# Designs tried in a protein design run: designed miniproteins, single chains, continued (4). Part 103

Each design is a single chain, and the fold is of that chain. pLDDT is the mean over its residues in the fold that is shown.

## One batch from the design tools (miniprotein)

Design m15573
Fold by ESMFold2-Fast:
Structure m15573 (fold): chain A 74 residues (1-74)
Amino acid sequence: SNDRASTSLRDIGDRNLQLGQQGLQSGSLSLQDIGTLYQGAYRSYQISSDISGSQRDRDNSVQALNLLRQVQDQ
């Protein structure tokens, strides 16, 4: 169902975002790897938004994109 698909994609987005933030805080990941995780979060939230029509998913995708840009600017 659309609800299951969007929930799964949102969960993937949340996990990628969390892993990227943890990697940044611990210094265990390169900035390139963190960027890849934030890009994954951005894409997962975008697809979830397209399926669900959820404003929250759009807002989460914008936040993930902003975090990606911050890492790319370093």
Scores: mean pLDDT 87

Design m15574
Fold by ESMFold2-Fast:
Structure m15574 (fold): chain A 79 residues (1-79)
Amino acid sequence: MKISKEELEREVLLALAEMILATAANIDPDLKKVYEENKDKSLEEIAREMLKVAREKGRTDIANLLEKALSLIEEARKL
């Protein structure tokens, strides 16, 4: 199988973003609920919904991680 540098970079960025979302869901029960309710949506939509809930709860630590996930998703889109 041939994998281009662009495809590899895109897959790595999306995998890292997904890991951040899953980690946030594992440490906060409200974020876990949002993650499970939106798991049929795009990774970006899941991240945006989780970020909204994290901000509403004042979880700045998790909000910063979710913003990093969104940055990774945006970078992947440019590849």
Scores: mean pLDDT 83

Design m15575
Fold by ESMFold2-Fast:
Structure m15575 (fold): chain A 68 residues (1-68)
Amino acid sequence: SHMDEFEAQLAEIAAQGAADGVPQGTLDALVRHARRQAAVLSPEQQQNLVAMTRELVADTAARRAARA
């Protein structure tokens, strides 16, 4: 189902963020926010939300790496 795919994509994003040094609390908050938003969104809007979440996690990781 599209929700199973959405959940798998969020899990991948969170795992990558954790590997890249993003704090678990930040990842948990972003995943929770994405799940709440997804409940009222179309499949196309859910894919846009996944892309935005991936970019936000990657940006957070890059900013943290630049300060290390």
Scores: mean pLDDT 86

Design m15576
Fold by ESMFold2-Fast:
Structure m15576 (fold): chain A 110 residues (1-110)
Amino acid sequence: AATQAELDALYAAIEAGELREPRVILNVTPASRPLTPEDIEAYQKLVDAAREAARRLAEATGRPSVVVGNFGATKEQADAMLESLRRAYEEALADGAIGVGATGDPRVTR
């Protein structure tokens, strides 16, 4: 995921009209084991949800949107990130925000 300074720079670029397209930035930590089909499915659902959230925020605000997330590649970590993204998206939409940063700490989201 982007740092706070990187997110601030992205928001500044949107305000300046320099960012033209919605962005999705997902940083994935590889699993220390082979991925199961369930891990792959959870990751795909997260990617689809992040892309849809960026699209809907851009549609609602009329401006390019940014969706950022950090997560591990396992099903548990991807599911936790998906829930965090869903909540962050609902809050951003209610506030008229142009970006969503969803970060799950996998040590807390068991």
Scores: mean pLDDT 63

Design m15577
Fold by ESMFold2-Fast:
Structure m15577 (fold): chain A 83 residues (1-83)
Amino acid sequence: MEAEKKELVENFKEALEEVRKYVESRSHLSEAEKAEIFAQIDKAEKEVEELAKNSSLEELKEKILELSDEITLKIIELEEKAL
C-alpha cells in the first residue's frame, strides 16, 4: 500500500512536470496566465503529498483525478481566452 501510494504520487508529479513543459511551450499564454497554472500545480503537488500520509489508496487516487481535472479545465479556460 505505501509503495503503491508513493508510485501514484511520483507518477502524478511526473505528469505535472510534463504539464509545466506544455504550458511553457504555449507562446500565446501570458506570463501571468502561466504563473497562475504553475501556482495551481504547486498547490496540487503539496495536497497529494499530504494526503498520501493520511489517506487510503482509493482516496489518494480520487484526489489525484480531481486535481488533474481542475488543472486541465484551467488550461482549457486560459487557452480559449488567449486565442
Scores: mean pLDDT 80

Design m15578
Fold by ESMFold2-Fast:
Formats: sequence, C-alpha cells, structure tokens
Structure m15578 (fold): chain A 80 residues (1-80)
Amino acid sequence: MTPEEREFLESGLKRIEELLNKAKELQKTDPDKAKEVADFLIEEIRKLKEYVQRHLSPEEAERVMKKLDELIKEAEKLKK
C-alpha cells in the first residue's frame, strides 16, 4: 500500500466513523434524519469496499473489509 492509498483509506474510515457517531446521536432526537445519514454511510462504505478490493493486496483487503462490514452492520441498526 502506498502512502497516498493509506491516507485515502484512513481518511475515509475516519469520516465514516464520525458520521456514524453523528447518526447515533441523531437517532435520539431525529430518527428520520439518522436513517438518511445511515443510508448515505452504507453507500460511502460500499464505495470504499470497491476501492479496497481494487487497490489493496488480498491480505490488506481482508482486514479492512472486515472493519467495513462491521460499520455497515452498525449503520443498518440505525435504520430500524
């Protein structure tokens, strides 16, 4: 993984985690808006999964894909 690829991936993961935390807080006050943020997060995570599959080695991809799958599950919980 190049430094540029690493920075892109770390930045993407950080943005997703920040938005997920915001959505969890919104669920308490505005559940409908929390669902909209969760939908956006699921789409962003899917894009990042495609990036990982295309640009990372299989070994590096496995670890990141597992993390992204966990984040998708957390986002899906916010839609219920």
Scores: mean pLDDT 80

Design m15579
Fold by ESMFold2-Fast:
Parts: sequence; C-alpha cells; structure tokens
Structure m15579 (fold): chain A 110 residues (1-110)
Amino acid sequence: SLKIIEKHVPKEELELAKKYFEQVKKALDAGDYDKAKEIVREFIESVKSGEAAIAFATALAMEALRTQDKGALEVAEEAIKLAEEKFPEMDQILLGVAHLVLGVARLLAE
C-alpha cells in the first residue's frame, strides 16, 4: 500500500512528489512522453529523500499498470532507474516493490 510508504516520507517531500506526479500524469494523458520524462528528471534532481523518489517512481509504475500504456511504462522505468542512481543506499524492500509493480506492468503490456 502506498499509504505505508507515505508514513515514512517527509511530508514536504511527499507533497512535492504528489505535485510532480500530477504534472507527469497530465503529460502521459496527452501522450507527451518526452515532456513526462523531463518532469521526472526535474523531480529526481530536486528531491532529497530516496523514499520520496521511490514512492514517486512506484506511483508512475502503478499508473503504467492501470493504463497498460507502453509509453507510460518507459517513463516509469526511467523514474525507477534515476531514483536508484541518485539514492544507491535506498531501502531495498521499497526498491523491490517498485521493480515488482514495473515487472507486472511490463507483463500485462506485452
């Protein structure tokens, strides 16, 4: 549940993640995958918490799973990759959950 992750993320960074998620979702809904990727990069560069970064990436993977959109799947994959690169000492269970959601989304999109 995303609510469990939210309890362990600084409230300020969680609100930032929600704001950026809504911007990415608008770009995805418009089919503008390049804009979605730029918004993802801007968020990951600004975020200070690995937990906030992976929560954001996991939410995008869940959106890709919901829509079964291959472009949204690629945006979610980039978000997870960038979060992992910036925060290599991130909680491995939270990272595992993100990869699990992404894997299920990939399976259903094929």
Scores: mean pLDDT 82

Design m15580
Fold by ESMFold2-Fast:
Structure m15580 (fold): chain A 87 residues (1-87)
Amino acid sequence: SSDENILKQAKELLSSLPFGDELFERLLSLNLSPETILAIALLLVEDPEALLSMDVEQLSQAFNLSKPTASRVLKIIREWHEKVKKL
């Protein structure tokens, strides 16, 4: 399906990053749309600072997520970034 193809693209993008497979699985657990996961993957590969600079309110508005979901996304990405910084 198109959703499967979008998720495959997101996984391939994230696999270029350290801990990318773990990051992908954690994002999948949040029941985000495939398009949202792909958008997050693209931002992390091309401009991680743009996403890391967002607060919960900004991420919620950018991706039409509830604030609790946006908070969980930010926590996952920040935990991933802290692991990358320790390499």
Scores: mean pLDDT 87

Design m15581
Fold by ESMFold2-Fast:
Structure m15581 (fold): chain A 73 residues (1-73)
Amino acid sequence: DEAFDLLDTDGDGVITLAELRAVLTAHGFGAQADRLFNLMDRDGDGVITRAEFEAALAEHPEIREIFDRLLAQ
């Protein structure tokens, strides 16, 4: 999905906290970074797989809405 690929800046199939924060800050959504991190990284390990990302989008549509806005800019 476009949102996952936007966050996965190194293309290794996982998203780190640092990657999430950097992308959101670059697009003016830095204030959302910690909230999105908490919603997506449920075990606090700082790594989100594609499967975990999809699960988070299904449970928290607000995550999808934020990334849809990012991709629309």
Scores: mean pLDDT 72

Design m15582
Fold by ESMFold2-Fast:
Structure m15582 (fold): chain A 80 residues (1-80)
Amino acid sequence: SENTINTLTNQLMTELNVSSENQDRIRSLVSCLLSQPIINMDTVKQCLLDTQVAPNDPETVQFILDVFTKVLSLYNQETE
């Protein structure tokens, strides 16, 4: 839902310490990740390539994967 994407976008922006001018790119990244059947290194790397939000080196991909997994888990706990 749009509310889910907006909430996850705001949480991810906070965790990554990115400024508001990148909100649309982070929103696109969140939307891309939520559309994946499995969230792993390969799908995070592909979404980073598609959105151009961050470099797609293995360290950055792992960092984004860890942060997004944490944010998604916290969101699911609050909505149960």
Scores: mean pLDDT 78

Design m15583
Fold by ESMFold2-Fast:
Structure m15583 (fold): chain A 83 residues (1-83)
Amino acid sequence: GMEAVREAVERARRLLEENGGKLSSEQIERILREVGEKLGVSDEVVEKAFAYAKRLVDANGGTGEAALGALAGAVEILVRAAK
């Protein structure tokens, strides 16, 4: 549930600190794939969640809070599909 969103955002925040305030599309994709596997959602749902996050990240240049918000929304898509 919401714990999966929180855990993913905390992990992404650490990566942002390590990468000078930016998250790459590759890092976002990796996080979403790992969360998707943990939640038992299909690859199709993971791809849709990644497409959502990538659109928001591309619009905002992958910066800090915008990247974290995009990832949180994508993980919520995975959590809803897991129900």
Scores: mean pLDDT 77

Design m15584
Fold by ESMFold2-Fast:
Structure m15584 (fold): chain A 64 residues (1-64)
Amino acid sequence: SEKERLARANIRFASAMEAARKDPILQSELDRIVREGPDAVASTPEAQAAREGLKAIEEELKKK
């Protein structure tokens, strides 16, 4: 369901936020993704996962 996909996206984003607490580079990349949107540059696997999570959220919102 759409709710389950959004829940998984939120879990991925939360995991990236937790990892960012120990990694200032990841924290900077997450800040960029939040500011610039899901097409922002992401070089770490955690930042890429967060970006994919935001893309999934946007796609679900478009389909409403």
Scores: mean pLDDT 71

Design m15585
Fold by ESMFold2-Fast:
Structure m15585 (fold): chain A 104 residues (1-104)
Amino acid sequence: SMEIERLEKKLEEAEELAKKSPLSEEEKEKLYERGRYEGKELAEVGRSRVREGAPLEEVIEELAREALELAEDLITEFKRPWAAKGLLEEVLKEIRELEEEIRK
């Protein structure tokens, strides 16, 4: 899917920047977990939208857009590529699960 490809490309960008980060292992873990938490919150919003009867394709597009915008801010404004990595991994997991529902 185009949404998965865009998120995977952004995740690769975040991972390359994360490798260059001069943070301690403890700081990297804290930022990664914060990103994961934010990604889980977005996933829950998506799940709620599906339960309310929103089309799966619309929810996937909305989740991908929001995750890309947040990841861009985390990378460019906040300089937190580890948080962007956590966010993108959680949202990618949810989108893959939603796409499996479309294939059935």
Scores: mean pLDDT 87

Design m15586
Fold by ESMFold2-Fast:
Structure m15586 (fold): chain A 105 residues (1-105)
Amino acid sequence: MVIRVEFDPSNAEEVAERAKKLGPIKKLIIRVEFPTLEQAVKAGKILAPIVKKNGGILTVRDDGTVTAVVENITGEQAAELILAAGRAMEEYGGKKARVEVEVEE
């Protein structure tokens, strides 16, 4: 099953709590648009340690888009990533995150 959700800094905690209740997650993709490449790079530095800890990849694009992809994680790990993304968005002016969650079962 694939779940698609959007969030901003004001509801990141709510989306994280929903993710925490999910069973095993096969794949999680978080995409956030930042106003500039400079802000995206700074946001990426916040997310990179958490993404790498979970064996994922982080991509920063010239258009200011940051994409985090992690596989075979728990709902708790997904919640941690969503909360970190929300904080990075609040700090560096990210307006909307798009989350795609592929759940096992």
Scores: mean pLDDT 85

Design m15587
Fold by ESMFold2-Fast:
Structure m15587 (fold): chain A 68 residues (1-68)
Amino acid sequence: SLEEEKKFLEELMKKEGVPKEVTDYILNNSNSYGEALQLLSELYRTADPEMQEKLRKVMAEISHRIND
């Protein structure tokens, strides 16, 4: 369900140390893993190296989940 997908994304981003304001932005502006990946990719382009590493890990785990 969308609610379960959003819960997974929230816990994943919290685990990887993504700031709450970024997590809230993704959750409020995406309705699927695909949309979340698009937003994360856009944020990655303008992020500093520390944030890029966190977002890379988040994107990798989401990609793994949608390919199962």
Scores: mean pLDDT 86

Design m15588
Fold by ESMFold2-Fast:
Structure m15588 (fold): chain A 103 residues (1-103)
Amino acid sequence: MSEELKNQMLAGVYQVYAASVLTSTKKLEEEMKKKGIMTPELAELVKRTRELAEQLIATSQQLIDNPLDEAIRAQMDQLHAELKKTVKELDELVKKKEEEAKK
């Protein structure tokens, strides 16, 4: 497999992941608003998660268009790592706020 194809395949995987995060984050935001537990901290994490996912989609597309660009590849890998970390932080905060709302 060529290096171009390898990088394009990885970019495709990251685009699918980012798109799934956007879908899940939208559903989460709607659910938290319906429950009346949307706090400023949750709103900031939702916004950051959305922005990182949108940036990952855009950067992954840039790598598909320029598959041997090492700078774009490095940016994509960084955005993917940051998005995964932010998703985990969002999930943990949501769980904490839902438990607080039950009391």
Scores: mean pLDDT 86

Design m15589
Fold by ESMFold2-Fast:
Structure m15589 (fold): chain A 68 residues (1-68)
Amino acid sequence: DDVFDEVLAEHRPELESKLTPEEIERVRAAARDTYEWLKKQGATDEEIRNAMAATIDVEAERLLKKKE
């Protein structure tokens, strides 16, 4: 789970500045689903990192738009 933890740690300061703990858990859950799916498909660490980063960005943007 090193790749999963690294990607989340890299995004944590930005997420914590903008989202509640509950919203961060939703982002984490979405990233976990992406991680597990790609790991099951035999994806590389780089592919997992890129897909997780995209999932985090999309979910965070969706949650931020809901506050408007």
Scores: mean pLDDT 81

Design m15590
Fold by ESMFold2-Fast:
Structure m15590 (fold): chain A 119 residues (1-119)
Amino acid sequence: MLTPEEREEVARFFEAAAEVYESWGLTKLADYYRRLAEKLRNGEPLSDLEEFIARAILEVIRKLRERPLTPQEVVDILDKHHVDLFSFLDRIIPGFGERLAQAVLERLGLPYAGEPLKA
């Protein structure tokens, strides 16, 4: 289902996420997403969870080709595919998912809709 071009686009999102996590001091999460980007670029097999994450990012990429997304819309797409993962994070740190989505889109130079969220 993932073409080589789609694997590269998804890998760029994971690299951007890794850079955001690194900037926030979340080094283990940064390392995880950086390795996942390398797996995608190298054509390595993905785990079920890694496949789920890649599919969620691919859905975000598809929607971004149609129009700019709000950070909340990005979170909603990811939450739909991750079975409560982002809902769990939002319960610990309210608005964490939206802030992460905005920061990743900004690092990729991609447009987003709505007002910027404060760090």
Scores: mean pLDDT 73

Design m15591
Fold by ESMFold2-Fast:
Structure m15591 (fold): chain A 79 residues (1-79)
Amino acid sequence: MTELAILLAYYLDAKKNGGVSKLSQSEIAKQLGISQSTVSRHIQKLIEKGLLEKVKGTKGYKVTEKGEEWVRKEIKKIL
């Protein structure tokens, strides 16, 4: 659930910012009510799984195509 919440937060923020999220790890931690160290660990796992990537030339992250497919699949399980 936490990984889905983090990935969804980046996905929604990226839509507002031309496909690259400007959301900081501390902002996600505040939104989800968890520690920044917990957010950092989940972000690292999401990058390792290929669901999230850091965009070169920016401080931002984007949800990969694989990440978008994973989010859609997980949302369908809870609807």
Scores: mean pLDDT 78

Design m15592
Fold by ESMFold2-Fast:
Structure m15592 (fold): chain A 78 residues (1-78)
Amino acid sequence: SLEELEALEQELLEEARPALLPILERAQAGTLTPEERVEYLRRILEMLRRLLEKATDPEVKKELEEGIRRVEAEIAAL
C-alpha cells in the first residue's frame, strides 16, 4: 500500500531530517555545486534503496525501483 511507503518514508525522514534540511534549503536556492548535487542525489538513492528493502507491497516496490532508476540516470547525466 502507498500508506506503507508513507509510513516508512516518515520514519526515515525523522532520522535524516537534521542532515538533509540544509541541503534542501540550498537546493531550493539553486546554490548547490555539481559535486554537492551528486552527493545529494546519492543520499536520496541510498534512502530509496533502504525503503525498497523494507517494502512488502509489489506496487510500492515497482515505484521505488523506477525512482532508483531515475535518480541513477540523473547522477550519470551530471
Scores: mean pLDDT 71

Design m15593
Fold by ESMFold2-Fast:
Structure m15593 (fold): chain A 87 residues (1-87)
Amino acid sequence: MSPAQRARARAEALIAAGRLAPEEVRALVEDLVTEGLAQGWSEEELRQALKAVAHVFLEALRDDPERAAAVAAGIGELDRRLRAQLA
């Protein structure tokens, strides 16, 4: 399973469980980054995984723009931290 496919499946599982709080999304993204780095995922694979999570949550939260914005902001912060770590 690709990093993006794994990230998508985990995001879809959180949505199915009704777990859409920004803290839960952040924990998922932090776990994916930690696991990906431990497994030797490339920067591009990590970014594709983050984009897959963002896409799934933005689709699920299409009718809730405030929550969608909070989730997007959390993912963006983790992407910025990843870029800083790899610079």
Scores: mean pLDDT 75

Design m15594
Fold by ESMFold2-Fast:
Structure m15594 (fold): chain A 64 residues (1-64)
Amino acid sequence: SMEEQKQQIEDEANRQLLERTTELIEQARREGLSRDELIRRVSAASQEIEDEKQERLAELEKKS
């Protein structure tokens, strides 16, 4: 059960990362964002998603 919950949290984080990255690439293509700006925005989004994932994992450990 805990392993399954951890996997669901990981899968959700991966899904969010894919969606956010795809949106940013499409925005960059349409608006002509620089490569450096695109990388910066992707890095920021990745960090936000990782932080939220770690919070959910920590909550799960406290409830176990």
Scores: mean pLDDT 85

Design m15595
Fold by ESMFold2-Fast:
Structure m15595 (fold): chain A 99 residues (1-99)
Amino acid sequence: SMAEEEKRIEQLDKLEEYLKKAVEEELASLTPEQQENLLKYTELVLEMIEALKNKDKEKFKKVVDELAKLMGNTDEAEKEKIYNSTEPLILEAAEKIAK
């Protein structure tokens, strides 16, 4: 329903705001190299959230593939497992933060 879709988008928006604030607070305690790495991971996570809000499955998969590569070379089976687990984890995090 439209009400369920509005709730989904609202939860994802709250997750995005939460992550941006949490990252900003964490940056103050990190070295420049750690800051650069945290910002790179955060940008990919925010792009995944945006892709989920837009129901852009192709964009979501591309960003998950980039995240997997940033964590190291993974085979296609490992990438598929990451892809399949990432959306549920983001949605669960969004529900917990919105409550």
Scores: mean pLDDT 83

Design m15596
Fold by ESMFold2-Fast:
Structure m15596 (fold): chain A 85 residues (1-85)
Amino acid sequence: MVVRVVAEFETEEKARRFAELARWLAKTLGLELDVRISGTRVEAVMETETLEQAQLVARALEELARSVGATKVEVRLEPADVVLP
């Protein structure tokens, strides 16, 4: 499962802060994270092993974005073309 979060902020400083928090969350959970910053927009993509983990990560990332002051947050849970072993 892949969790994709796109968040928009009023300032680049807030966007960078959210990216830092997303990286901290990924390290804490031992998950792979790809994060892209485009001015005031941040796209965070985190790969998860289970649907339950994806839901937890999606909620955590949305709450972190809101806590930093995101003006817009979009969260998507995507089935990656990952064949379960």
Scores: mean pLDDT 81

Design m15597
Fold by ESMFold2-Fast:
Structure m15597 (fold): chain A 90 residues (1-90)
Amino acid sequence: SVKELQEKYEELVLELLSLVEGKEKEEVRKRLEEGEELPEEAKKILEKIEKKLEEKYKELKAEHPDDPEKVTLELAKEGIKLLEEEIKKL
């Protein structure tokens, strides 16, 4: 489901932040809950992913103009894939 994919994406973001900062996931989660801004290195990685997702969204919307749910599902899958690839590089 889209919700499960969103939850997986959020968990991967925490993993990325944990690796970038060299801190435990729970510590990173608390900092984000307190409104702490993302570290610059993580922001650059997430901005790179966001740009790729914007391009993918345009492609998917053109391929599936009458199926917004399919577009949303495929974008969520692409986001997870891109984030996992960036984590593997760390």
Scores: mean pLDDT 82

Design m15598
Fold by ESMFold2-Fast:
Structure m15598 (fold): chain A 85 residues (1-85)
Amino acid sequence: SKLEELQKELTELQFEAAELLRKGIALKDQEVIEQVAKLQSILTRAQILYLEAVKTNDPAKLEEAQKLIEEARKLIEEIRKQLAA
């Protein structure tokens, strides 16, 4: 279902965020650490919206969660490019 796919995406992105944080800390890269903090905030908001969508069966909250996931993906790509440079 769309809900199961969204939950899987959130879990995978949270794992990626944790790995990026570890790399930022190991490199002592303050900019990367700050960007990962922003990423974690976006993922937390998406998780809350996902849980509310499940509880209320509200498609609008599901759409908002999906938009935040797209923002999180873009930010992960930006962080990865910075780490590769």
Scores: mean pLDDT 86

Design m15599
Fold by ESMFold2-Fast:
Structure m15599 (fold): chain A 95 residues (1-95)
Amino acid sequence: MEEIKEAVERLTRAIEAGDAEAALEELERLTELMVEEIENAPAEKVPLITTAAVIELIGLAELARLTLDPESAERVVEAAREAARRILEAGKKKE
């Protein structure tokens, strides 16, 4: 029940530690959890859940830009953009 919150905390810690590889692994786990939440949600809640997930990913991408070296930050930001596409696609399938 707190899996998404714990995944956000793990990803935040990886970014703050400067560990781009750990950040990419935790971002994939977070994305899978967010997609699963959308797929299991009632249709009327999907737009809110999808929007909240995308906002969270934007915040994490900005944290990466501020904290990581430019090359590592770009890798995490590009992965976050792909995660956002997967989340938006999952939301569309529930309409």
Scores: mean pLDDT 84

Design m15600
Fold by ESMFold2-Fast:
Structure m15600 (fold): chain A 60 residues (1-60)
Amino acid sequence: SQATLDRAHALARAGIDSVRALAEALGISQATLNRIFLRELGISARTYLAALARERAAEA
């Protein structure tokens, strides 16, 4: 599960900005991805990606 989160973070930083694309790149369903994020981080994959997008915009 932690390995999946580490890969998800790397893929999101590489430019993946949607739950669907992130799940496809990881070889899992969107439901499984959201379950992992809620269990491990307490937030949905959508919320995580939105937070990263805002952080990236603020940093240029």
Scores: mean pLDDT 80

Design m15601
Fold by ESMFold2-Fast:
Structure m15601 (fold): chain A 55 residues (1-55)
Amino acid sequence: TVEEINEVIARARELMAKATKVVDADGVVSVEMTPEQRAELRELGLRLQDLFEKE
């Protein structure tokens, strides 16, 4: 449902917001994620894909 999709998106956004931001010497910002955060994001992505496929 739309509610389930919105929940997954909200969780993914929260996870990304919690990820460590690393600033390069040139001021370039990159996002560093722990193995646990990457695993959770992957799980959320798979769930979102399943929801889109099943509607």
Scores: mean pLDDT 73

Design m15602
Fold by ESMFold2-Fast:
Structure m15602 (fold): chain A 85 residues (1-85)
Amino acid sequence: SKIEELIKKAEEALKAGNIPEAVRYLRQALVLMKKEGLISDEEAQKIADLIRKAVEALQKGDFETAKKYVEEAIKLMKEILERKK
């Protein structure tokens, strides 16, 4: 699916150290998950908050904290997708 492709691209960007690109792919995946009805408003807000915290950490130069929040967002999105199989 397009959502799974975007999450995979986010994981690849994160592995390459490109946190801003990983955030871009996760935001696109989140929009599609909401459009497809795969995610609740509460789950979407939790993922959006994790992405926001990652961006804030990145802006402060805290790459380790930014990476942690991106990894947590990816994990949660993958768990939600697996529950719909």
Scores: mean pLDDT 86

Design m15603
Fold by ESMFold2-Fast:
Structure m15603 (fold): chain A 87 residues (1-87)
Amino acid sequence: FGEEFRKAAEEIANTKDQEEAVRLAKEAIEWVKRQAEQAMKDDPSITEEQAKKAVERATELLAKAAKKGGLSEEDVKEILEYAKKLI
């Protein structure tokens, strides 16, 4: 789980193409959402609120990686707004 997420964040931070970085960040957020939904199915003790907080935390980490990679404030905002629509 953490290794795939770490790899995605690293690719976002190292990409020179801002358009590709935004696309990779959106894909990573969709992947995290799918993992959270699967975790709730596999373990009924995981609450919807806990899953939502996990996705929010992952989104914050991806946004920080994107900003360190040189993405603009507007691109980072687009990533955050996209994540809000998925949650």
Scores: mean pLDDT 75

Design m15604
Fold by ESMFold2-Fast:
Structure m15604 (fold): chain A 81 residues (1-81)
Amino acid sequence: MHRAPPPAEEILREALRVAEEALELLEKIGADPSDIQTVQNQRELLKRMIANKDTTPMSEEEIERLLREMREEMEAFKESL
């Protein structure tokens, strides 16, 4: 039986990578603790979703939207540097 790879898992892993990079940058620049906390919460949520993929509360569309928003924020952040 041919089974396509689960794209949701790849999207979650990419989102995790972006969240970790964002955390490192925010900590280096001494960002607001609330911003750091927000990214940490997103990272924890992504880890839980990867562990419990069968009971994931978010749809694939929601994951894609989160990834796009994180990328937009990172680009805006780079522009401010």
Scores: mean pLDDT 67

Design m15605
Fold by ESMFold2-Fast:
Structure m15605 (fold): chain A 58 residues (1-58)
Amino acid sequence: SREELREQLDKEIEKMVEAGKAGDEAAYREHASRAGRLAKQLGEEQAYLDIIKGAGKI
C-alpha cells in the first residue's frame, strides 16, 4: 500500500541521513538508492530530491 511504502521511504531517508552524518559514503549510497526507488513507486521523486537538497550535500 502507499502508506506502507511511505513508512519504508521515511525509514530509508532516516538511515541515509545517519550514514551521511557518519561519513559512511557506501551506506549513504545504499540507503539513497532504496529511498529513490521507493519515492518513484510513490510518484514522489521530486519531493525526495527536495529532501536531499534540504538536508544539504552531506
Scores: mean pLDDT 76

Design m15606
Fold by ESMFold2-Fast:
Structure m15606 (fold): chain A 82 residues (1-82)
Amino acid sequence: SEREAIRKQIEEELKKTNSTLSPEIVELIVEAQLLAESDPERARELAKQTQILMMRQQGRSDAEIEAALARLEEAERRLAAE
C-alpha cells in the first residue's frame, strides 16, 4: 500500500542518516506525506507536531522547544510583513 511504501522509505532513510525515530513520530510523518496532496494545510500542521515531538524525544528542554517555536513565528511574521 502507499502507506507501507512511505513507511519503508522512512525506515531506509533513518538507517542511512544514522537517525532514530519513535513509531509515533514515524506514523505522523506517514500521515503528513499522505495528506500533502489532498490537504496541504493539515500536512503542514502534522509536520510541525512531528518536529516538536522529535525535539522532546531528543531530550531538548521546554525552553529550547519554545525558542524554536518563536523562530517559526518570527519567520511567519516576516513573510506577512512583505
Scores: mean pLDDT 75

Design m15607
Fold by ESMFold2-Fast:
Structure m15607 (fold): chain A 73 residues (1-73)
Amino acid sequence: TDAERFALADKILQQKYPALFVEYSKLSETAKKVTLTSWTRMATFPESALNDLVTFERALLNFLKAYKNDLTL
């Protein structure tokens, strides 16, 4: 669910990317959903697979590895 993806994203960002978490946490729920969708779709996963939390987490972590060089909100 969206709530489960938001909770997982909050956990990952807060623990591993705290500066990005500060900016992300200021976004509205709709903007957070758009942002997470954008980040996870940069990994070449089918959209149906992004409903699986394990695949979502992997996609998000793969994208966030580039955070220091290339991430914009």
Scores: mean pLDDT 71

